# Designs tried in a protein design run: designed miniproteins, single chains. Part 39

Each design is a single chain, and the fold is of that chain. pLDDT is the mean over its residues in the fold that is shown.

## One batch from the design tools (miniprotein)

Design m1334
Fold by ESMFold2-Fast:
Structure m1334 (fold): chain A 110 residues (1-110)
Amino acid sequence: MALKVGDHGPNAIFAVGRTEEEAKKKLDELVSKLKNVESYEVEVHRITDSAGEELAVAVGKLTLKDGPVPQTISEGAALIQAGKSLAPDKESREAVSESVAEALLAIARL
């Protein structure tokens, strides 16, 4: 089974850790670097990859202070739009992109 990233919406970000605490900590650090965040909701999922290794994935669904996402987007496009909308500066965008790539790699092993 593969986790569907698009189901979390265009304002979702992901962090991966070996424990729920590590995944939440990484997610909180990412959110602290973003602008225009009013609030966020955190869900943590424990997953087992194809090698039998347990991982934790933290999903942050962000509420922005003002700013509609003007279009419906596919699963792959959802992560790209989230990165562009939430982290317009290069440094924050790179941190989000790296964590998202790590999460996608972990999911691909399922």
Scores: mean pLDDT 57

Design m1335
Fold by ESMFold2-Fast:
Structure m1335 (fold): chain A 102 residues (1-102)
Amino acid sequence: SEEEKLKESIEKVRELLLKDAEEVYKQLEDIKKKLKEIRDEIENTEDPKKLNELRGRVIGLLFRVKLALDVLKEVGAEKEKIEALEEVIKEAEELLEEIDKK
C-alpha cells in the first residue's frame, strides 16, 4: 500500500540520519582539529572576504554537529556522547563570536 511505502521511506530516512549522527560522533576529533585550524586562520586575517569564508565553514560544521546532537538526543544516546557534541557546538559558536568581533 502507499501507506506502507511511506512508512518504509520514513524508517529508511531515520536509519540514514542515525548513521550520519554516529559518524559525526566518530569524526568529532577531526571536527575539533578543523575548528582549531579555522581559529588560527581567524587570528591571522583581517580580510573581510576571508573572514566570511571562514564563517561559512564554521556554520557548516555547526549545522552538521547540531543535527547529529538532535538525532542522538531523540534516540536516547549516552550522556557522554551528548556532552561531547555540546562541547564542540560551544567551541564553534565561540569562533563565530570571534569573527563577529573583527
Scores: mean pLDDT 87

Design m1336
Fold by ESMFold2-Fast:
Structure m1336 (fold): chain A 85 residues (1-85)
Amino acid sequence: NEEVIEKLREFIERLKNGELIDQKEIDELYKNSKTSTEKGAARFIGYMNYAMKNNEKAVRDGRTGLTPDDVLEDIARLEVEEINK
């Protein structure tokens, strides 16, 4: 889903810039995600957003489970899957 991939990229950039994302946007992204990779990326974004807001120290300590690069690689795989469908 091209819209889900675009939103994943947008949210990663916003989080990299220290911007907090509205939980409703994250919930919508997760609902629109259909593959395990898309859902995993949406969960990672939700986790990062929550950690930045409520447990900034945990994020600084590297407790993310995934790096931004890992999520970007998953997004690239989703793009290839869409082209091949």
Scores: mean pLDDT 66

Design m1337
Fold by ESMFold2-Fast:
Structure m1337 (fold): chain A 100 residues (1-100)
Amino acid sequence: SKVEEAHEILRKYHLEVLTEESTVLDVEINLGMLRIMYAVGLINEEEKREVIRALAVQALELLPEEQRVAVGRLLLEELGIDTSGLSDEEILERLREIAE
């Protein structure tokens, strides 16, 4: 399943796998670690995008809607997308696009 593939990607990069009890803070911690790995050259841009897609998949499948919106904003901003003009529904649609 997409969730199992996302689990394996996060484990590959030694990041925390999300659960139904996870919050936006758990994603922020993962993104902080991802930024460090990228900054020191341990991963490239393609691998960074792979991890962001894995987080998007887990957020959509496991997290409640309010957490999914907050996570969607974080992941879009990590990809360089300005979220300030986007509604919650538009954030969720873009999060679904990342997960594909």
Scores: mean pLDDT 87

Design m1338
Fold by ESMFold2-Fast:
Structure m1338 (fold): chain A 89 residues (1-89)
Amino acid sequence: AMEAARAARAAALLATSDQLVEAIRALAEAAAASTPEKRAELVAEARAATEGVEAAAAEAVALSGSEEVRARADALVAEARALTEAAEA
């Protein structure tokens, strides 16, 4: 019962992280199409969203502890960081 609840919450946190990665992708695309002045602001917003992904991913790993959840969390954090870094370049 408690293990099933933790697994369900970890899955929900990973789903939330996936939605945040989609938002980061939209911000990165907007930054690439923007003036240099607006790009800095959009990149800062993408960076804040990436911190949200990192926090949710860390909580999911803490709740589950499974290697599968850890691998998925690591992949989502890596994608969020890569999208933000690409927008900064």
Scores: mean pLDDT 84

Design m1339
Fold by ESMFold2-Fast:
Structure m1339 (fold): chain A 70 residues (1-70)
Amino acid sequence: DLLEKSIEKMEELALKNKDAGTLISIAVTYHRLGKVEKARELLLKAIEIAEEQGDESSISVAKKELERLD
């Protein structure tokens, strides 16, 4: 659907720009849509990017969101 295609486009841009914060927001949206495994994949990718950048705040947020998927 148009909304889902828009989210996928935002995901592609966030991955290209290494924007961990935006990836976390997209993952939370996927979780709310019931796409738990997609949310998990993006949170793990956000952690990788945040670790590369030394962004401790984004690492902490993404890990907390991962715990909420259980």
Scores: mean pLDDT 83

Design m1340
Fold by ESMFold2-Fast:
Structure m1340 (fold): chain A 71 residues (1-71)
Amino acid sequence: TMDQDARLSSLLGTVFFHDLSSPLASEALLEVAELFAERGDLESARALLQTVISSGTPEQQARARELLEQL
């Protein structure tokens, strides 16, 4: 929907504007991955979740791994 597209654009802006070590950037990547998974874009979702696993906090990494198992 248009609301999801607007949110996705905003989250991508956050990822590109902030460094990837930031909790905000990692949280944005996790949200973008969830949006791609909801849309059925599993390849993009998996790629973003792998990035979160590499750069996120332990809690974000756990959520990313759990979401990967559900794809």
Scores: mean pLDDT 72

Design m1341
Fold by ESMFold2-Fast:
Structure m1341 (fold): chain A 61 residues (1-61)
Amino acid sequence: SLLDQLGALVQQIIQERQRLKATETDPAQRAAQMRALNQQAMDRLVPLGLQVAAAYRARHG
């Protein structure tokens, strides 16, 4: 379902951020990569969240 896809995407993003924190030792580079991950996360999460909302309204009014 769209909700399962949203949950899986959120978990993937959390794991990617945790891996970056564990592996990138340069604070400036880590901060830049973290900002890029946050941007990519929002670019993916917002459209999917809107699809979930639209699907809910289409089925439930």
Scores: mean pLDDT 80

Design m1342
Fold by ESMFold2-Fast:
Structure m1342 (fold): chain A 63 residues (1-63)
Amino acid sequence: GPALAEAHRRAKEAIRAGNVDEAERWLTRLVILGADPEKVARAYHAAREGNVEEAIRLLDEAV
């Protein structure tokens, strides 16, 4: 739904900006809204390691 789409967009924007704290807020919302928690967790790990491309790919698969 619209809330999931917004959280997904915001998480990707935060990851691309290197803002890990902002990304964590939106990734938490994605899980609450029904995204795949395993893929979201892997995306968070990739983002923390600076692997932006892998993090974005995992988030696209989580929704």
Scores: mean pLDDT 88

Design m1343
Fold by ESMFold2-Fast:
Structure m1343 (fold): chain A 125 residues (1-125)
Amino acid sequence: DDERNKIFEQAKQLIEEGKYEEALELLKEAKEKGLPMDREEILLEAQALIQLGKPEEAIELLEPLVDVRPEDVEGLILLGQALFQLGKYEEALEYYERALEVAKKQGDQESAERAEKLIEETKKA
């Protein structure tokens, strides 16, 4: 877990620096070592995949996560963004609207506003 936490922090830093390929390689190495990939690691990998234009791979990670955690606002938003990149605008809207409802229930104003903007952008597509 100490090694996992170090890898998580390094991957997060790489993503903040826009080094998405390096972040993915680091996370893949962690998986190869048998380190557990929890929610935060899955979300980081999905975010990097979306930024690299690999939405299908991001969806493969996010669908099981959202199935187990149906009220995970960040997971719902990322799944919507991946679907948007595939041109699946109606499906993307469903996930953004679900993220908005969950964020409002949780009192997460920042995520609610983010979801509302993504809904507006998707409706213009």
Scores: mean pLDDT 88

Design m1344
Fold by ESMFold2-Fast:
Structure m1344 (fold): chain A 77 residues (1-77)
Amino acid sequence: SEIERLREQAEHLRQLAEDFRKSYAMNKKTAEEYKKDPSKERSARVAETGAKNAEDLAKKAEELAQEHERKAAALEA
């Protein structure tokens, strides 16, 4: 039960990390397109901030997934 719960949470967190990585890629692409237009400098900065936030969230989700996996492995041993 607890092992299954931890593994399910780890899998959910990995899916979240993947979604955040996709968000990072989209925001990076959007920022590069906005940079081509000087009138959209502010929008480019917003997209760059979004990319950085998505990257940070992806790393955090991956770390939490690994933590839950370690806890599940410890209980299984």
Scores: mean pLDDT 88

Design m1345
Fold by ESMFold2-Fast:
Structure m1345 (fold): chain A 93 residues (1-93)
Amino acid sequence: SEKRQQLAALLAEYRERVRALVDALAAAGHVSEEAARVALEMLTSGIGDSVIDAVAEYLLSAGASEAAAEAFRAEARRLADEFLEGVDKINKE
């Protein structure tokens, strides 16, 4: 149960960081608050490059610039990589 609790805490942290990322896009005026909400739902439905790419394409369709979408992709990949490294560390202990 300890590993399960550690994984649940790590997932909750990842979700909060992803939420902050999409909220920052709306706050900066790159997308609407509604588009940020949809992007968050997409991001929390899966983890990996295919989900991140799909969200970046959605953000572009919602009015984000190519630069904003690429910055999002880079940061989202960094957050996903940190989460997966944390999962790997917990599973090796």
Scores: mean pLDDT 83

Design m1346
Fold by ESMFold2-Fast:
Structure m1346 (fold): chain A 69 residues (1-69)
Amino acid sequence: VLELVQKAVELINKAKEAEKNGDYTKAIQLYDEAIELLREAREKDPRHQEELDSFIDYVKELKKKIEEK
């Protein structure tokens, strides 16, 4: 589970770099991949579902801000 969350954070960081470079398509793809990994972590660790749901919502908001451009 920790590995899934760590990989999701790495993807979010790469998505932020892609966004700064104006590559919104790549940023959206990386955010989608991060959301999938966080959903897997949520299913495997029910004790942290609320924290993971908040993290997923946060990443969805980051994605939405790019989609509005």
Scores: mean pLDDT 81

Design m1347
Fold by ESMFold2-Fast:
Structure m1347 (fold): chain A 102 residues (1-102)
Amino acid sequence: SDKAKVVEQMIEELKKAVEKVMEYMDDGMKKRIQEIVEKYTAKAKEYIAQGDYEKALEVIELTIAHIWTMVLIEENRTGDTRKVNAFQKEIGEFLKKKKELL
């Protein structure tokens, strides 16, 4: 259905946005973020296959919230604002794109 294609497009745009944020991360944080994205992407695709697009969108929101929490913890620990700034920019652009797709 067209709705499935829209949610799949949102997943791909989110993955691109997260990849840009990961440019400012060390290898350990990159691995943790990649594991989160892979796990939540798999779950979102399961919901799309079931026709449960509302739950697929909830998984996308949870992915963003989890990554945001990790980025904030690292900023508080290191004083390095680059990851927070990159996240706000790239996810801000993603959220604008998400609004256009809905």
Scores: mean pLDDT 84

Design m1348
Fold by ESMFold2-Fast:
Structure m1348 (fold): chain A 65 residues (1-65)
Amino acid sequence: MGSPLYVNVGTTKQAEEALKAIEKYGEIGKFSKFEVSVSKKSADDVKKTQEYADKAEEVAKKIIK
């Protein structure tokens, strides 16, 4: 089984890039778990950053089998 991957994002752009990365590389990495944490104090838009983070975790759950 793959290694767990934990990602911390502080901006909407970082969260969007995390989503794109897991979609493109998730299957290659063979991760056992993928979690995205949003840094509320540094997030430029907490709501949008969280939406991208949630989408990235959803994509990861479909890839990790």
Scores: mean pLDDT 71

Design m1349
Fold by ESMFold2-Fast:
Structure m1349 (fold): chain A 89 residues (1-89)
Amino acid sequence: DEEELKRLREVVEQAIADAQQALDLLENDPSRFSHLSDAQRAQLRAALQKVLEYLQKAKEALDKGDLEKALEYVKKALGILAELAKQLN
């Protein structure tokens, strides 16, 4: 489904941009994360790097028209974010 592919691509590209911005802020303006411990900031950085890896793989799958593979990678990225949210709360 072309519409489904287009919507998923938009979501994936936005998620990549958001994750890259969060990593940039952790490196260049860590004061925005002063409510997190050093261990929590390291955990956030590691999780965001892994999320970016899966989202980039999802984008590659979408570029090949492989919607099923793209959804697998998106689900893996969402799983990491869900666990991160539990750890930071």
Scores: mean pLDDT 83

Design m1350
Fold by ESMFold2-Fast:
Structure m1350 (fold): chain A 78 residues (1-78)
Amino acid sequence: SMLDEIRRAAEAGDLEGAEELFEKVLRELEKYDPLTAGILRGLAGIARGVGRITGDVEFTLEQLVKLTEQALEILKSL
């Protein structure tokens, strides 16, 4: 499951792996709902900015997991 994979990346502190999995899900969502995909990318950008300024990488990882979960739920509803 993509959700299990991104959760494991986040637990390992693997920001690069979490980002790659997030982008894979967003590329799929973008085919059906480009506006929502754009909004979720914007929210991820804010989370990255906050993590960088505060040094809280765990916050960025938690937000990437939540946004990926939201994207997957939207894909299931289509």
Scores: mean pLDDT 88

Design m1351
Fold by ESMFold2-Fast:
Structure m1351 (fold): chain A 60 residues (1-60)
Amino acid sequence: AAAELQAKIDALRAEAEALREEIELHKGSSSHAGNLRYIALSLQLMGLEYEISLLERKLS
């Protein structure tokens, strides 16, 4: 149902916002481990944004 899709989109947007905050903590890392974490989180964010886009397409 459209209401279920909207609820899922809202939840994923909240996850994406939290993830963006976490990314900012690692953005300026001087360590190799910190750089790998930044890359991993950035890839995870891209995946969330892609899923949100697919769900929004289903609502439109």
Scores: mean pLDDT 81

Design m1352
Fold by ESMFold2-Fast:
Structure m1352 (fold): chain A 86 residues (1-86)
Amino acid sequence: SEEKAKAEQEEEATKAAEEYRKAALETIEREKETKGVEVAKQAEEAFAGAAEDYKEYKKAVEVFEKAAAEFRELYEKLAKEREEKE
């Protein structure tokens, strides 16, 4: 059914988001000084874009918006830390 296909797409998108989040956080931890700021910004933009693309999937949007906010805060923190070291 169309409802089942829509539910499967929402679940798949949510799982992909969690995997992307883990990979981005691992990269930020490993390469904090060189790429941390850039990776955090890219992750924020990716999750914000996903929230817009999946806006009809209320549960997926909530997950994407929460991740976007998390990476925005991380981006701001890492950018400030980089500025303070100079």
Scores: mean pLDDT 81

Design m1353
Fold by ESMFold2-Fast:
Structure m1353 (fold): chain A 73 residues (1-73)
Amino acid sequence: SSEIDEKLNEVVRLLNEVGQAIVNKEDPEKILKLLEETLKKIEELESVETDPERLKFLKEARETVEKLKEEVK
């Protein structure tokens, strides 16, 4: 659906923003806030997504965000 597609695009945008902030060595508190926002959006989308390929992407994205949260602390 259009709404799910928009949420997926938002997750991709947030993942790119997190990656850029890490590469640029931005403030750890800012990076953690972005990671927490990204994780929340992934979890929201996982609750409504039914496509197996998109669910696999979301699982991998969630695992990546959780790993990055541990590394930034």
Scores: mean pLDDT 84

Design m1354
Fold by ESMFold2-Fast:
Structure m1354 (fold): chain A 64 residues (1-64)
Amino acid sequence: MDAAKAAEVPRAVEAAKEMIKKDNKTLLEFSGPILSTDADVQIAVLRELQKEFPEKSFGGSIVK
């Protein structure tokens, strides 16, 4: 993964955490620009969210 993409991951994780706090829902629908349009960044973000919220299911097409 490129350095620029790696730098995007923490920002996307923080944005997703804020959305989870507001709605308390699964991130199944977070597959587009909210997380990232790049597959490697999306996978990394979903894995970090799954570690912090193990009770929630994150079913992006790549992490299935």
Scores: mean pLDDT 59

Design m1355
Fold by ESMFold2-Fast:
Structure m1355 (fold): chain A 79 residues (1-79)
Amino acid sequence: SLDKEIQMLETRLAGLDAREAELQKEIDSLKKENTPEAQKRIERLQARLDTVRAGRADLQTEINELKSKKEELEKKLKE
């Protein structure tokens, strides 16, 4: 069902949101160290964060499309 598809995607989105928050916290902590080693770790974490953000954007687009379709179907169901 459409509701199950939306719920599945929202669960995946929540997982990516949590991962983005974890990566951002690690980057923010490393920025305080101001060492070449920390900078290299930040670069690797930033690449991972960029991948997570891209996946999040794709999922959000799909969720929005499914929600719009659900709203259209609900509006077409007349009493």
Scores: mean pLDDT 86

Design m1356
Fold by ESMFold2-Fast:
Structure m1356 (fold): chain A 100 residues (1-100)
Amino acid sequence: SYEKILEEFREKLPDIKEEELQKILEEIEKVIESVEKGNKEEARKHAIEAITLLSKVEQLSDELKSEISRVLRLAANGDEKAVEFLKEMAKLIKEALKEK
């Protein structure tokens, strides 16, 4: 369930460093923008960069990292529900950054 993944991610946001969240947010927003512009090559590039950044976040479980990576790949290929998930994820990161 996408809702469960978002809930687990939200719970970990206070423990993730501001610099790491800012970099992840930038790449997620670039995935969304690239997909909306129809540029699948750029979307895949930024999805890979986001996956690499997420892989370095010790506070996230391997399970959660795997699920988010799967969503990033689906979104980069134009899956509408996956793109909506990334928009919600970006919103959660922006809200968390205001509290840091």
Scores: mean pLDDT 88

Design m1357
Fold by ESMFold2-Fast:
Structure m1357 (fold): chain A 75 residues (1-75)
Amino acid sequence: FKPLTPEQAERVEELRRRAEEEERRADREIEELRRKLEAGEISEEEYKEKVREIVARAVAARLRAIGEILDLELA
């Protein structure tokens, strides 16, 4: 595929960093939910539903980043 310009390479790095931040945020939210489950503040059903939502959001963010990176590489 096309070689990246310095500007495109910097943009790819920024997109990767944003995706990593989103994953870290998801990990923290899941950990918080796990603690709430242990404390009896939420049910197992609520925990599973919220974890699925967080994972879906993180996956969607990663797919968006991959799509933008591919657009830069394939454009």
Scores: mean pLDDT 79

Design m1358
Fold by ESMFold2-Fast:
Structure m1358 (fold): chain A 119 residues (1-119)
Amino acid sequence: SAPVPLDEILETLARELRETGELLAKRLEERGLLEAAEAVRRGFEAAAEALAARDLDAAARALEEGLGEAARIAEEKGDLELARLLRLLQLRALGLLYLIQRREALAQEYREQLAELLA
């Protein structure tokens, strides 16, 4: 089977980030964590926009900042379990972006090596 194009992966992930960010923000609002909800909305929307621009580093920074700020606020308000879950989500999201970035770098290296061998 052919690999899925990077653009399709990034567009799917951007859509999922927007949906997840809004659902997570609403759950934070239900807990009275309005500032944490805004941090999540800003971070996930910025990450989705960065993915649409194919900027994986900017997407990673946006998720790290948004989820990190939300986790900090949850921790300061004594919701240690929520802070733990937000940090786990941050780690998993950053790990996924790293794997996608590494896959693209390996594909580029393969194309360059093949071009050199065929020259």
Scores: mean pLDDT 83

Design m1359
Fold by ESMFold2-Fast:
Structure m1359 (fold): chain A 88 residues (1-88)
Amino acid sequence: SEIEEKVKKVNEEGLALGAAAREAEAAGDYATAAAYYEKLAKLLEENKELFVKYAESLGNDPEEARKALEELIAGIRARAAELAAKAA
């Protein structure tokens, strides 16, 4: 399906950003790690409706899916902010 194909592409991009962020964090490069986590959060925010529609297509409640995704994005942004503070 069109939704499934779009979700796959966004997930592949998100996995790459998350991997880059974790690698930078493990290396002590907090500025680079923060930048990658911010890119990941932005990717998820920009594609929030796509993920909600995908969850709904799988039989999940769209409002619960949206809330879970918003909580995930907030957590990623909080991590980025903490790492940015360590880099400063």
Scores: mean pLDDT 90

Design m1360
Fold by ESMFold2-Fast:
Structure m1360 (fold): chain A 68 residues (1-68)
Amino acid sequence: SMIEKEFKKYAKELGLSEKEQESIKKLHDSTVATLAEQGVTLSDEQKLQMLKTMADSEKAVKEEEAKK
């Protein structure tokens, strides 16, 4: 899958673990399913962008949590 391949590469570059990658994918899949139930269908490009944004957010949260 093109989306999975691109996301894995991006997440690896951010230093995210496989467990963190799995958690992000589950959140993404849940979000996409919720949007589809409300009549909103995302393109593959939009799905990949959402995954990358979630990965960036996960990286930022972990960096902030490392202060405590």
Scores: mean pLDDT 81

Design m1361
Fold by ESMFold2-Fast:
Structure m1361 (fold): chain A 95 residues (1-95)
Amino acid sequence: IDVARLLGADGWARSRSLVDAFSQVYKELQELLERRARGLRSVTEADNVLYQLGFLALEEGLVSSEEAYEWMKVEDVDEKIILSKQLLEQLSKKL
């Protein structure tokens, strides 16, 4: 599977400004953190947040395709959240 296909494709980024995309994913991450605080596993939500952030980071040249691929192998929800927070911080510096 192509990393670009896994990260939701070129078309998604081209239809959004970086600010709009960042704002949406930030909101989704906050919702994910609230669900986790309530004891919910939230695997699908964690995957979606990480996939979107990974795609934005790849497009901005903050990460390699190989790094993005390795992150897609992460199964632990808390590790996905940690990676997502790190990517959000790096992307915020590009705004």
Scores: mean pLDDT 71

Design m1362
Fold by ESMFold2-Fast:
Structure m1362 (fold): chain A 106 residues (1-106)
Amino acid sequence: KIPVVILYRSSVSQETVEKVKKIIEELGAEVLDVINLDEWDPNRPNLLLMLQIDAAVFVVLYDSEEEKRVVEATFAPIAPERVLFINSKDTEEEIKKKLEEFLSKL
C-alpha cells in the first residue's frame, strides 16, 4: 500500500479532512497520519522531520489562495511527485480525480 500523510490548515473543515481520508483509503492507499499544520503537538516529530520520510507521500489541504502560497512554500523542498495540494472548496468528484491521478503515478 502507498503510505500517505494528510496535512491540513485549521480553516479546512473536519468533514473535508475525513472525506479525503476515506477517498485515499478507498483507492487502496494507507493513511499513516493526519496532521493539523496550525497546531503544535509536542508528542509528534517536527514537520520537517516527518517530510523526510522517504516512503511517504503527502496530501496537503488548504482553503484560500494565501494558504496555498504558504503550503506550497513549506513543501517546496519535497519532490513534486510526492506532494499533492487540494483546495477544500473543490467538489468531492474533483478531489477524487486529483487523488486517483496522483496515486496512479507513484
Scores: mean pLDDT 77

Design m1363
Fold by ESMFold2-Fast:
Structure m1363 (fold): chain A 66 residues (1-66)
Amino acid sequence: NAMKKLEEEMSKVREKTIENLRAQLEADRAELDAIEAREGKMTNRSIALRLRAVGLEFEIELLEKE
C-alpha cells in the first residue's frame, strides 16, 4: 500500500523537522541565558535572540497543529 508508506515517510520528515527546530530553539535559549547572565537582559543581542526564539516557537506550533 503505497499511500500508507507515503504517510509514514511524511510523518518521519515532519517529526525530524520539528525535532531540528526544537533543538535550535533549545540552543538559542541556552545562548540567550548565557548572554543575559553576562551582559543583562536589555542588550540588542538578547532582544534579537528573543525574537528568533518567538519565530521558532511559532513555526513549531504550525507544524505540530498540522
Scores: mean pLDDT 79

Design m1364
Fold by ESMFold2-Fast:
Structure m1364 (fold): chain A 96 residues (1-96)
Amino acid sequence: SASAVKLTPEEREKLEKELIKEASEILGVPESEIREMIRRIEEEKLSADELDELAEKYGERMRRLIAAAVGVLLAIRHATEEVRKQVIEELKKLAE
């Protein structure tokens, strides 16, 4: 059914908050900065190339913020536990 792949606003907010908190703890970046990066990606419609340019220009901290924001958005888009687990494992690898 179409409803199975679409989160309600409440479910999306809960999942987003949980993922932002977990990404913040894994990568050592503030939750507020991850939220701002998500906002920038969604509102400015930043491409993968533009995100790569930001990471190159601003270094490791920017790369972590982008990884957290993209990971959160990917997990929300797919709305499955499998994708959530994959995102968290990728963030942990980046933090090592």
Scores: mean pLDDT 79

Design m1365
Fold by ESMFold2-Fast:
Structure m1365 (fold): chain A 58 residues (1-58)
Amino acid sequence: SDEEMAKAILEYAQEHGIDPAKLSIEEVKEIVKEKFGKTLTPQQAQDLIALAAEMKYR
């Protein structure tokens, strides 16, 4: 699900000391490919970055 992918992106950002809002589209695409085996469009990657940033404040 999008929430599971967003959580993985947020966890990656936390492990590397990166603000999730500062992740690049290419970094997000690689994370999702490595962990979920999915290829994202640039728009899908942007949407996940936004969701991961929102989840930091949930």
Scores: mean pLDDT 81

Design m1366
Fold by ESMFold2-Fast:
Structure m1366 (fold): chain A 94 residues (1-94)
Amino acid sequence: EEKAREARELAKRALENPEEGEEAGEKLRELALEAEEPEAIEAVVEAALEMAEKPENAEGALKAAKGALEAAEEKEIILKAIGAILKAIGALLD
């Protein structure tokens, strides 16, 4: 899906250029909130998890994960979004 590809590209850019992490996080949050398909929301969760592996991206990862949690309706995706939020908070505190 186009939105899932966009989410993956945003995560990749943030990992390669941490100074873009917060902007990527905001775009991922918007993408999740506008998503009508569970696959797009799950792609945002995956993007947030990838970004959260670097402390420099913690703020962006948290924004993306919060958007995914707000948009998610399926239990499995909600649980993954919560996991992404916790990982982002851990990265922020480290």
Scores: mean pLDDT 82

Design m1367
Fold by ESMFold2-Fast:
Structure m1367 (fold): chain A 98 residues (1-98)
Amino acid sequence: SDAELFAELEERYKKDPSSLPEIVVEVFRLQLEKVKKAPEEERKKAYEKAVEIIAEYYLTYGDEETVEELIELLSETFGVEKKEVREKVKKEVEKLKE
């Protein structure tokens, strides 16, 4: 159950805040698996939302290693080059700084 999984991840974070990068990657991966089954219009919106999530994570934590892993997962899921995904994340970061 997704609800049980998220409850376990929340408890894991509370016990060890340093587990946040692993939790973020795990949740992101699970959401991308659901998106693979979605209609094209929903997948496009999910891609844009995923870019926003990566940008917000970067601005909040400054964790470049985790950000690069999230970019790779998004690139693989949507068949978009890593460079293009990275450029979109950079533009979203600039927008969020305003």
Scores: mean pLDDT 81

